Designed miniproteins, single chains, continued (2). Designs and how they scored, part 32

Each design is a single chain, and the fold is of that chain. pLDDT is the mean over its residues in the fold that is shown.

## One batch from the design tools (miniprotein)

Design m5166
Fold by ESMFold2-Fast:
Structure m5166 (fold): chain A 68 residues (1-68)
Amino acid sequence: SKVSEAFRKLAELAEKYPEIAEKLAGEFMRKVTEIRRRAGREGRTPEQIEDELVKALEEFIKKLEELA
C-alpha cells in the first residue's frame, strides 16, 4: 500500500540521516495532531483522513530528502 511504501522509505532515510529526521519529526507530529484533531471535531474516521495523513507523510519524506 502507499502507507507501507512511505513508511519503508521514511525508515531508510531516518537510518541514513537520523539527526535531520529527528529535527523534522516535530513538525510532522504537529501536522498529524492537527489533522486528527480536526477529524475528531468533524466526526471523521481514520479511514476518511488516510489520504490527508499519507500526503503529510509524503511531504515529510520529500522535505527530508531535500535536506539530506
Scores: mean pLDDT 77

Design m5167
Fold by ESMFold2-Fast:
Structure m5167 (fold): chain A 70 residues (1-70)
Amino acid sequence: GVEELIEGTRRETEAFLLSKGVPEDLAREVAERIAELTRETIADPSKSAENQARARELIDEAVREAEKLK
């Protein structure tokens, strides 16, 4: 169902960010934002391209922040 897809996306995104060294709190916040973008895309598929671009930017920003902590 839709909620299972959204929760799966959140969980997978969080796991990916943690694997890149993103701190737990930031990984959770970004994963929740990506899950919300997924919900928005399901509600309005015409926004898929812009929501995907935003998701990539959020992930890239989180990974860059993790690099600053080294």
Scores: mean pLDDT 85

Design m5168
Fold by ESMFold2-Fast:
Structure m5168 (fold): chain A 72 residues (1-72)
Amino acid sequence: VEELRERILEAARAVADAAAAGDLAAAEAHEAELQRLAEELKAVASEEEIRETHAEVVAIMLARREAIEAAL
């Protein structure tokens, strides 16, 4: 479960990084991987672990969104 959570967080950072760089194709590819990993997590993790992982993904996305908005 921990390795799967780590992979999900890395995929979330990759999506955020690609989006910040304006690389939509890379962002879509990483988003597809993130979705695949999220489905794997749902099959093996507790509700608590799923919620905790979602909270970390949201935090990563929000931090990048704030950085992009600040650059406008």
Scores: mean pLDDT 74

Design m5169
Fold by ESMFold2-Fast:
Structure m5169 (fold): chain A 67 residues (1-67)
Amino acid sequence: SIDEQIEEIKKKLEEAKELSPEEQIKTAVEVINQLVELIRQYPEHRDELLKLLSEANDLLLEGMEKV
């Protein structure tokens, strides 16, 4: 379900903060790609998915600054 996918994404983003910069970048890119697809498929969840997209972009930038 979409709710389970959102929960999994939240967990991945939280866990990724403790990973290496390279792994943070990889995880962020994967999550961003998933979120773009989910926003297209589930417009009713757009606001929540956009918040997660913002968090994933923050993770990407943080990883890139440390590489």
Scores: mean pLDDT 87

Design m5170
Fold by ESMFold2-Fast:
Structure m5170 (fold): chain A 79 residues (1-79)
Amino acid sequence: IEEEIEKHREQYVKAAEDLMAEARKLSDEYLKTKDPELARQAVVKASAALIYAAMSGDEELLKKARETLDEIDKRIEEA
């Protein structure tokens, strides 16, 4: 049971990390193009990363995902 939970946790960690990276990439592209669809996608990816980070049980990852969403939200609002 614990081994199976750890396996699922690793999948959630990877998903959160991948989604945070994609959200930052989309946010960077939005700053160059000002395409509102890219801004929407960045927020969606960052929000999904927060959910997976929460499901992983990793407090440091959850903090990173929360900071990533906050950073992206501010960048879009200020742009």
Scores: mean pLDDT 81

Design m5171
Fold by ESMFold2-Fast:
Structure m5171 (fold): chain A 85 residues (1-85)
Amino acid sequence: MTPVERALRALKEGKYEEAVKLFREALATDPDNAVAYVLLGEAYLKLGKYDEAIEAFRRALEIDPSNRVAQRLLEEAEKKKKELE
């Protein structure tokens, strides 16, 4: 099982901190993996770490500017950050 596959399983199981570690491990091996950055951003969103989520989605869009999932999730992360007091 690849680090990305393990991380996605952890994300689905609600193990968000484990998912972050596994996605970061995957990106250490393949730093141009736009999908892994999108999933890393989703894990950060679930943890309420909106700044880290925004950076992950921006990295995904630097690699693949046409990634509509990354575009939508970036907008969601920016909205959630703006609503924090």
Scores: mean pLDDT 85

Design m5172
Fold by ESMFold2-Fast:
Structure m5172 (fold): chain A 88 residues (1-88)
Amino acid sequence: SKEKEEKIREILEEYEERLDKLEDEYLEKMAKAKTDAEKEAIRAAHNEKVDKLEEETIKKLSEILGRPVSREELLKMMNEVRKEKLAK
């Protein structure tokens, strides 16, 4: 139980770090974009990367828990991680 909880925490922390990197990349590209068409392309590419990362994270969590994990459950788990960071 505790070992699974620690692995879940590690997966969620990695997910948050990777999301932060994707957001930084997105903001940098958006700042350099000169046209609305370029901005739309950047948003579309960013959304694809975020969706893929979410799918990969759900797969990892499902493997550890031995059951399907939903997007809703992932968001709930992320909220708990954020609360713990604010308490530290």
Scores: mean pLDDT 84

Design m5173
Fold by ESMFold2-Fast:
Structure m5173 (fold): chain A 92 residues (1-92)
Amino acid sequence: DPLVEALEAHAERLIAAGEDPEVVRTIAEAGKLALEGRYLEASRLLTERLGRPYLVSVTPEGRPQVLELPEDADEADVERAIEARLRNEEER
C-alpha cells in the first residue's frame, strides 16, 4: 500500500531528524489504523501511549495529521469528533 509505505518513510525521516522514536512510531501505528477506517482504535492507541486524546487522519501524501482533543474528552467525545471529520470529508 503506497500510503502505508509513505507513512512509514515519513516516520523514519522524523526519527532520523531527532524526534522521539516512541512518539513517532505510535503516530504511524495510529495512522495505519486510520487508513483501515479504524479511527476509534487509532485514537485509543494515541491516548494510551501519549497520555491525552487525539484524532488522527492520513493525508493523500501519506502524512499523519494529529488533532489534539480536550484533555477531558471521553470516548463519546472522540466518536463525535470522528463523525464530524467524516462528514466534512464527504461535503467539503
Scores: mean pLDDT 78

Design m5174
Fold by ESMFold2-Fast:
Structure m5174 (fold): chain A 71 residues (1-71)
Amino acid sequence: LRRRLLGVAGMLENYGYDDLAKQLRDAVDSGDLQKAIDVLQKALDKLKKDGSSPQRIATIQGVLDDVQQAQ
């Protein structure tokens, strides 16, 4: 999961969501899975609101589902 979460942080940064990318990296570094879930949910909400591709939305949703199952 950690490598996948860091990969998602890099994707969010590339999408222009630098603050969310930083928050996700901070959550990974602290081991705070609940904070990671909260950040991923905010990222999904922004991607949907901004009309991002279904593929981008599905990628973030899949990681969110995996993190929720890991708790």
Scores: mean pLDDT 81

Design m5175
Fold by ESMFold2-Fast:
Structure m5175 (fold): chain A 69 residues (1-69)
Amino acid sequence: MRRERVRELAREELRLIAERAGKPEEVVEENLERAVELYEEEMRRGGLSVEELRELLRAREEAARARAA
């Protein structure tokens, strides 16, 4: 179930972003469907697997954290 794995990945990433920004759980759920749609599109355009998307998102999160510090 590709979409469900992408949704789980998106939720994990949104939780990290929300926690860094001091935002509540509601922000995660409100942005979940949009994030899933964007990640599915990114996977299709880039020919990425779920594992490759996970690595890409980890790299983006680390970069965002470095800039926010």
Scores: mean pLDDT 75

Design m5176
Fold by ESMFold2-Fast:
Structure m5176 (fold): chain A 63 residues (1-63)
Amino acid sequence: MPSEEAKERLAKALSKAANEEVVDLAVLALREGKLTDEQVEKVVEALEKGDYETAKKILEEAL
């Protein structure tokens, strides 16, 4: 499970994301405890850049 701080950062990034599929995958990955803090940081960075393909790939690899 990622840290509380990493979860907060991810939640903020997801609230700004326009891609529902990426949001759903991120919620699933968090629920299953499959994301590391490093993976959360990479997903947040990709989401902030609008790189939904990279975010999706990281989330799918974690699941």
Scores: mean pLDDT 78

Design m5177
Fold by ESMFold2-Fast:
Structure m5177 (fold): chain A 67 residues (1-67)
Amino acid sequence: MLSEELWKEIELALYVMQAVLFEKAGNYEEAAKYYRKAADIARELGRTDVANELEQKAKEYEEKAKS
């Protein structure tokens, strides 16, 4: 059975992939949501630098969604 850490790594990867797909589709609101979900998982994994980077992307796409 996969460890909890491995499942979180998979979840992080899936959320980042989903965010990128929404970004490429121009769905900035959904891209921001998935970048935030990815940031939360990265933070749980202790990947603070990665979490901060993903959170910055979420904020960027939240602003794009407003325009």
Scores: mean pLDDT 84

Design m5178
Fold by ESMFold2-Fast:
Structure m5178 (fold): chain A 92 residues (1-92)
Amino acid sequence: MTPEELVEEFRERLKQAKSLEEIDAIMDELYRKFETLSLEEQEEFYRLFAEVAHELIDELAKSDDPYAVEKMRAIGRGLARLRELLEKKKKE
């Protein structure tokens, strides 16, 4: 699976999530899959995810999704966590 395919998969899964437990499970799986990537793939994934995250946050802010705020917060925490994992990989 390419970084682009992974980012689009997680974008759609987050949009469709209907509980806090589902959001947390999606984010945990995202982190696990991210850690299996090479440094170059992690850099590409982070870049693409950051772009998609910006668009998804804008979409959620305009949506009637009852979990929009929780999803936006999860995305923000996700960006911070992915950056931390990427910096850790660069030091290896």
Scores: mean pLDDT 84

Design m5179
Fold by ESMFold2-Fast:
Structure m5179 (fold): chain A 65 residues (1-65)
Amino acid sequence: SGKELIEKARKLVEEARKAVEEGDFDRAQELLEEATKYAAEAAQQGLVDEASAILKEIQEIKKKL
């Protein structure tokens, strides 16, 4: 379901933030790319607002890489 995709995307964003704190920017970028795919799929299933919020968080983290 779209809600499961949102949950997966949020978990990946959390792991990406930890990777950034540890200085593992390659790992962070990989996790953010995967999170983007799940968020985009959730948007296609109608969870546009939740997916949009996650995508904005992803873009903010990417600015720090």
Scores: mean pLDDT 88

Design m5180
Fold by ESMFold2-Fast:
Structure m5180 (fold): chain A 64 residues (1-64)
Amino acid sequence: SEEEKEIKELAKKVKEILEAQGIPITDEEAIRAVKALKEAGLTDEQILAGFREGAEYGVRLVLA
């Protein structure tokens, strides 16, 4: 579906951002994180900005 494509594309961008910071993440972990954040009402832009600014710590707290 179109939504699944959008989630996968966003997850790829999140994975690239985290890997550039030296944080290893699987494709499935990136997809789960993106799905959880979108369910929480965050936009794609907010998700990407958050990960660039170190939101990986906040995401781990929310998903724990």
Scores: mean pLDDT 76

Design m5181
Fold by ESMFold2-Fast:
Structure m5181 (fold): chain A 93 residues (1-93)
Amino acid sequence: VEKFEKKAKEAEEKGDKKKAAEYYLKAAGIAFNEGDFEKAIYYAEKAIELAKDTDKEIYAKALEILSRAYYALGDDEKAKEYKEKAEKVRKEI
């Protein structure tokens, strides 16, 4: 996780929003697989901020991780909200 967070910050400093979003998305996925759902949410939100207007595929994937992480934490309402947002974004790809 720390390796991809560092790479994401480095990409942000260089102005590469897409690359930074890709690294935050990888960090979110790793945190989710490790059972750290709060950390997965943190990194997925960072990926969304960077990808929302630049890369719909990364944006959709980050929303999917948010949905799954909120579901794992028992927040069914937020899980549904982010799932519906991800489906809407994927329909535009």
Scores: mean pLDDT 83

Design m5182
Fold by ESMFold2-Fast:
Structure m5182 (fold): chain A 70 residues (1-70)
Amino acid sequence: SVEERLAQIRAVIAADPELQAKVDEANKLHEKAIEYEKAGDWEKAIELGTEAFLKIMEVVMEALGRIRAA
């Protein structure tokens, strides 16, 4: 199921401090994007939000690669 796969991804991330750090960095960028959105700076909000999304996708793909290799 999707929930089981997400649990596996979360477990891989939780076991890897480097992946956890990347998730934390992406969350920080997302929070900044929301701040710029609230300030009416949509251009910066979109840029930071896009960067956060791409970082999360990178982490997910790395975790999936490790699951496949195991």
Scores: mean pLDDT 85

Design m5183
Fold by ESMFold2-Fast:
Structure m5183 (fold): chain A 80 residues (1-80)
Amino acid sequence: SKEEKKEEAEELIKKAKELAQEGLLLYLEGKYEEAAKKFKEAAELYKKAAKLYEELGEFEKAEELYKEAETLLKKAKEAE
């Protein structure tokens, strides 16, 4: 259902935020390769959530989530 897709998207966003925070902490510890992996994982979850919001017709929300993913991928590349 539409409600189930929204719940799935919100859970993905929650997990993505947690992974992004873990990535930041790893980066601050100098664990750059591990940080990059966490940022990439978080970006993948944001993209999955964005696709679900597209399916729900919430294109502005989907765009914001894609931008979050792009930001995290840039951080991952910087951390390499």
Scores: mean pLDDT 90

Design m5184
Fold by ESMFold2-Fast:
Structure m5184 (fold): chain A 69 residues (1-69)
Amino acid sequence: SKEVKEAAMYTAGALLKIGGLTSLELPLPEEEKEAARELAIRALRELAEESEDPEVSEELRRLAEELEA
């Protein structure tokens, strides 16, 4: 359903925010920011593989690629 897709995309958005902790606003070492990004990318790819909806799966995979860049 559309509601399930939106929930999945909302979760992906939260992971992107976590992975995007490259902001100098946070007092985190670069190594920790990089680790957080790698974890977010991995989580997004895992969610994409586990997603029952192929549209959601493809979108999550695309977001992981964007975060990887």
Scores: mean pLDDT 67

Design m5185
Fold by ESMFold2-Fast:
Structure m5185 (fold): chain A 110 residues (1-110)
Amino acid sequence: SPELAAFLRDVIDRLSDALGRLDAHIRARDFAGALATLDAIIDFLRAAAARLEALGDHALAARFRRLAELLEEIRAQMRASTDEKERRRLAVLAGASVGVLELHLIVRLR
């Protein structure tokens, strides 16, 4: 579907931008900014899942929702942690998880 392919390209661009912002916050030790970026990614993934459902890609919509759920758990652990090293590890794990989805979408669009 040309509409689905165009939507997935927009998703890739937005995830790439968000990953860049997340990495910048992690490097700056700005964990409040990292958490805010994760909140934005979670909201975006849930909105994108609803759009994918409407476009008939139920399997990909379910994958986006599962990633959002994983990121919500990582975010909760980051908020609960008082250890900067653990917060950094969790933020890196969140970024890696989003990156795996982005790579999957790039390969799929070939």
Scores: mean pLDDT 92

Design m5186
Fold by ESMFold2-Fast:
Structure m5186 (fold): chain A 71 residues (1-71)
Amino acid sequence: ALAAEFAAAEAAFRRRIAEAERRGLTDEELLALARELGELLLKKVRAEGKLDVAAVEEQIARELEELEKML
């Protein structure tokens, strides 16, 4: 059930990205979508309990910081 819920949320999120890409994303919209994806992935990792959540959170924060520097 939980895995199916995350799969449905990911599918909905990818649909939003595809629609936004069709419209032409601004850098701010791209960054906002990246943050939402990061939050969804963290929620999934916490639910699965298979990974070091703190390490994953730190890695996602680092990737988002690098993305902000590119914009």
Scores: mean pLDDT 70

Design m5187
Fold by ESMFold2-Fast:
Structure m5187 (fold): chain A 61 residues (1-61)
Amino acid sequence: SMEEKEKAEKALKEAIELAEKKGDRTTALVIQREVQKLIEEGRYKEALEAAERAKKTIESM
């Protein structure tokens, strides 16, 4: 749904911002490509879950 897509896009943006804040450009690019691909495939729930996992991993770095 459009709402699920918006949630996934927001989580992706937050994950990228966190990775950039930590100075890890490579991690930011990997997250962007993985989650964006899931969004493009219409797999919004998986995209959201991937972005949320990435955020938790980055926060622990």
Scores: mean pLDDT 81

Design m5188
Fold by ESMFold2-Fast:
Structure m5188 (fold): chain A 61 residues (1-61)
Amino acid sequence: MSDEEERELLRGLARLAREDPERYAALAQQIQDLHRQGLAENWSREEIAARSAALVREALA
């Protein structure tokens, strides 16, 4: 992920946390669950990162 893409996602997450804290909490929980599943199923760091980024992009759309 590029630095610009990362900054855009972080800015979007900060906005979501301010405007809809319940949705932000739900997204954070989904990412936590994804990491837990990925570690249990021996996914790569790259796979977990890519799926987490996809969840963030979908939530911010």
Scores: mean pLDDT 79

Design m5189
Fold by ESMFold2-Fast:
Structure m5189 (fold): chain A 81 residues (1-81)
Amino acid sequence: MAGEEALEAGREGGLNAAKNAKDRKSAALGAAAAVAAVGAAFDAVVSGDEERARRAAEGGRRAAEAKTAEEAARAAGEAAA
């Protein structure tokens, strides 16, 4: 299910952002963006908005693949929008 995939991708993105953070501020920003992405994915699942769930899944996946905390935070933030 796209919503469940989005939630898992958001979680992985958050973990990746934390691992790549070089300072406390970057770690906090990455964590906040990951929480926002997971929240958006959850909202999409609850509302039945399949397209929004797919967007959240793609954003979370990009965050999980990111090489820097900044890139991960940006991808997660875009998923939450």
Scores: mean pLDDT 65

Design m5190
Fold by ESMFold2-Fast:
Structure m5190 (fold): chain A 69 residues (1-69)
Amino acid sequence: SELEREAERHRAEAERYKKQMDEDGKNLQTALAAGDYATAGEYARKFAEDSAKYNEHLGRARRLEAEIA
């Protein structure tokens, strides 16, 4: 169904943002260890943005999945 395809798309988007969050977190830790606070601030911002997108897509996928079930 279309709802199943929409749920799958949102799940896939959530997975993409989760991977990006993991990369942002690693880059943040690397920058902090190097004392590069400017770069650390940039990755902290990216982490927050990707976290918001992850939660948005995950929430939408869960709502659609509940309607299908």
Scores: mean pLDDT 89

Design m5191
Fold by ESMFold2-Fast:
Structure m5191 (fold): chain A 59 residues (1-59)
Amino acid sequence: AAAAEAAAQARAGELGQHYRDLVVKIRNGEISDEELTPEEQRVRQALDEAEKALADIEK
């Protein structure tokens, strides 16, 4: 149980880091939004909304 949960969390962390890196590259103009898959575009939008919500409650 613990090993499977740790593996799932590690994968989730890698995905989060991957999308975080993608968002940074897009903002720097290194990657265009059109190069993202529809699913990656949805994740990017969700991340932007989460950052806005976090900024709203944490300030």
Scores: mean pLDDT 65

Design m5192
Fold by ESMFold2-Fast:
Structure m5192 (fold): chain A 58 residues (1-58)
Amino acid sequence: DKEAKSKKVKEEIERLIEEGKTEEAAKKLQAAVEQGLLSIDEAQELILKIVEELEKKK
C-alpha cells in the first residue's frame, strides 16, 4: 500500500525534524522521493519544515 508507506515515511521525517536531526530527515526525504513514496509537492512541504526548524533556533 503506497499511501500507507507514504504516510509512514512522512511521519518519520517529521519526527526526525522535531528531534533536530535535520540532516537525517533530508537524507530520508531524498530516498523517499527517489523510491516514489513522496511526490515533489510533499517533498517541498517537508523541506520547508526542515528550513523552519533550523530558523526557529535563531
Scores: mean pLDDT 78

Design m5193
Fold by ESMFold2-Fast:
Structure m5193 (fold): chain A 75 residues (1-75)
Amino acid sequence: MAEKYRKEAEELLSIATPEDKEVLADAYLNLGNAAFLEGDYETAIEYYKKSLELDPNNTVAKAMLERAEEALKAA
């Protein structure tokens, strides 16, 4: 499961250009999801923030960032 997100992110990053902010944001979202599923909430938070820097309208990244922060505080 986490491996799927990591593979998707690596593929997106290999072909993304600086102008492809949505593609780059999706790659970072996938890296964050992989870290979240592995229980690495601090790393997940970092990647979700990078995703939102590139695409601030990504509601999924916003929701996942909040969940990762709550999970980290609960740990």
Scores: mean pLDDT 80

Design m5194
Fold by ESMFold2-Fast:
Structure m5194 (fold): chain A 51 residues (1-51)
Amino acid sequence: SLADILEEAFKKGNTREDIVEALRKAGHEELAAIVEGDWKKVQEIVKKRLE
């Protein structure tokens, strides 16, 4: 679900801010903070899930 939210946002071409909102709505506040602070870390998480 968390990775599903990220993949959905990436497929739609959503901005980092859109992804932060989606994560907060899902209750993933920690991951939302990571997206705000380190976009590259979020991309790595998505890549791991796509393996």
Scores: mean pLDDT 71

Design m5195
Fold by ESMFold2-Fast:
Structure m5195 (fold): chain A 75 residues (1-75)
Amino acid sequence: SELEEKLKKEEELLDIIQKAIDKLSKKMESMSEKDRLKKLAEMYYAQSKQLKEMGYTYAAEILEKKGEELEEKLK
């Protein structure tokens, strides 16, 4: 079904984005934890916005929640 194909595409995009962010997180280990968490949250929100504009709302919601989780660690 079209919904199954879309979901599969969104899951593939999530995997690619998560791996890219994880790789960047490792490169930022020299930063303070606070600065690293802020930068990572910004990356999740930016990717979420992009996917939402493309109509990939499921993937966008997951990335937005990951950004929110990182912001909670800053409180």
Scores: mean pLDDT 85

Design m5196
Fold by ESMFold2-Fast:
Structure m5196 (fold): chain A 84 residues (1-84)
Amino acid sequence: MEEAQRLIEEGEEYKRKGLELLKEGKYEEAIEYFEKAIRKYEEARRIYLELGDEEAARKALENEIEVSVYHLEAAVLLVVEKKK
């Protein structure tokens, strides 16, 4: 439980860094941080499922989905920038 909570916190930190980079127009770096955040949330979700905490696992999945949307946005913006 404490391990999974730590992974959520690490994911939130990577998400925050990714969002800051996205705001600065550093799309490739933002993508890397969003990928790191997704991995942390995925690891936390796996641990919560092993512990039988389905509600915490669902919340971790919601965080994975949210960051995946930002990842897609950064990827689209990177493609648009490179085509200019």
Scores: mean pLDDT 86

Design m5197
Fold by ESMFold2-Fast:
Structure m5197 (fold): chain A 63 residues (1-63)
Amino acid sequence: LVEEARAALAAGRPEEAIRLAQEAIKRDPNNAEAWLTLAGALAAAGRLAEATKYGKKAYELME
């Protein structure tokens, strides 16, 4: 799921990347990489406030 979300981002499909990253988080809420991918996808979609919020969550989970 995280790899699929990153692939969607690389392909210029941020909406699909958001969906895949959210599914990854539902399966493992402690996966910091999934939260980072969600933040990146939200930023690519222009949803900057949400990107900042979830980026902070990823940082908290890393350390």
Scores: mean pLDDT 80

Design m5198
Fold by ESMFold2-Fast:
Structure m5198 (fold): chain A 64 residues (1-64)
Amino acid sequence: IDPDYVKGVLYLMQAAFAKYSGKPDYKGAAEWYEKAAQYFERSGRTDDAERYRKLAEELKKKAE
């Protein structure tokens, strides 16, 4: 199994935790989504990488 894909999933879980915690950390969640996207792209999952990059950008705007 692709270790880059596994790392992408782990960073995605970190992003979800930051976003949905009792005090949401949108900036932190955005950073984790960006990391997840990098590893999804390295594993050849370009559609997933693009999706999470867009989510990271939107969360950075919300973090302001």
Scores: mean pLDDT 79

Design m5199
Fold by ESMFold2-Fast:
Structure m5199 (fold): chain A 69 residues (1-69)
Amino acid sequence: SSSLSPEQLEMLGALYYGEGLDAFKAGDYETAVKLFEIALEYFEKAGNEKAVKEVREKLEEAKKKLEEK
């Protein structure tokens, strides 16, 4: 269980989501997946349903890129 405030959880979610997007743009889909999964956990704990939906869509996109081998 996280003892962080909702605001801190949202800030961490945004930080990891941003880093995940940078990894995705660089073609590092394995790192992007890991960062998006961390971001998703933080946004879920914060109760931000809109951010959860957005991160899930990007996570699925990154996973599809990894499965194209």
Scores: mean pLDDT 87

Design m5200
Fold by ESMFold2-Fast:
Structure m5200 (fold): chain A 72 residues (1-72)
Amino acid sequence: AAAAVASLTDREKEVLAALAAGLSNAEIAAKLGISVATVKAHVAAIAEKLAAAGLTLADGKQAVLAAQVAAA
């Protein structure tokens, strides 16, 4: 799980962290200053990369939440 998340780009990690925080695609778009369509494209790319490693988007969100708890 951690290795697959580490393979994401910095932008994809930002989007995944925002999803893990419970933000909608519209809220992520507003926070990052990009369009909702761009957020959806990043979510699709993240899901595809995680699926290639046998993981779901929920697994990626859990990995980010675990890292945030360790930092808090």
Scores: mean pLDDT 75

Design m5201
Fold by ESMFold2-Fast:
Structure m5201 (fold): chain A 56 residues (1-56)
Amino acid sequence: SHMIEFAKEVIRKLLSQGLSDEEAVEKAAEELMKRFGLSRGVAKIVAIIALNELKK
């Protein structure tokens, strides 16, 4: 989905900067809330899905 692809790009960037998986998920959730108007809970779930797809 468009939101998952956006989250994947944010997470890739943050991981390349040396952030942990947990830090990258939290920051990606913040960006999803800001860009798409998602609640914190939904944004965090989308960010976790994106991280898991990057690990496949």
Scores: mean pLDDT 86

Design m5202
Fold by ESMFold2-Fast:
Structure m5202 (fold): chain A 80 residues (1-80)
Amino acid sequence: SKKEEILEILKEALAKIKDPEVKKILEETIKLLEENPEDWKGIAEKVLEAILLADEKGDKETYKILKETGEKINEIINEP
């Protein structure tokens, strides 16, 4: 299912990320997905929040991971 695929992508990103504030946003994203499994807009907005925070902090490695994570999630959300 889309939920299971997105959950695995988010868990993989969470395992790679070291920044505690970014980790918290991803944990909140996972919780949102579990509680509201069809709130794709909310999921996308939370991932964007994490991307913007990494960019603001100048954390290029975390930014790259989150951009790739967001692209994968967006592909799944937009599948017919």
Scores: mean pLDDT 85

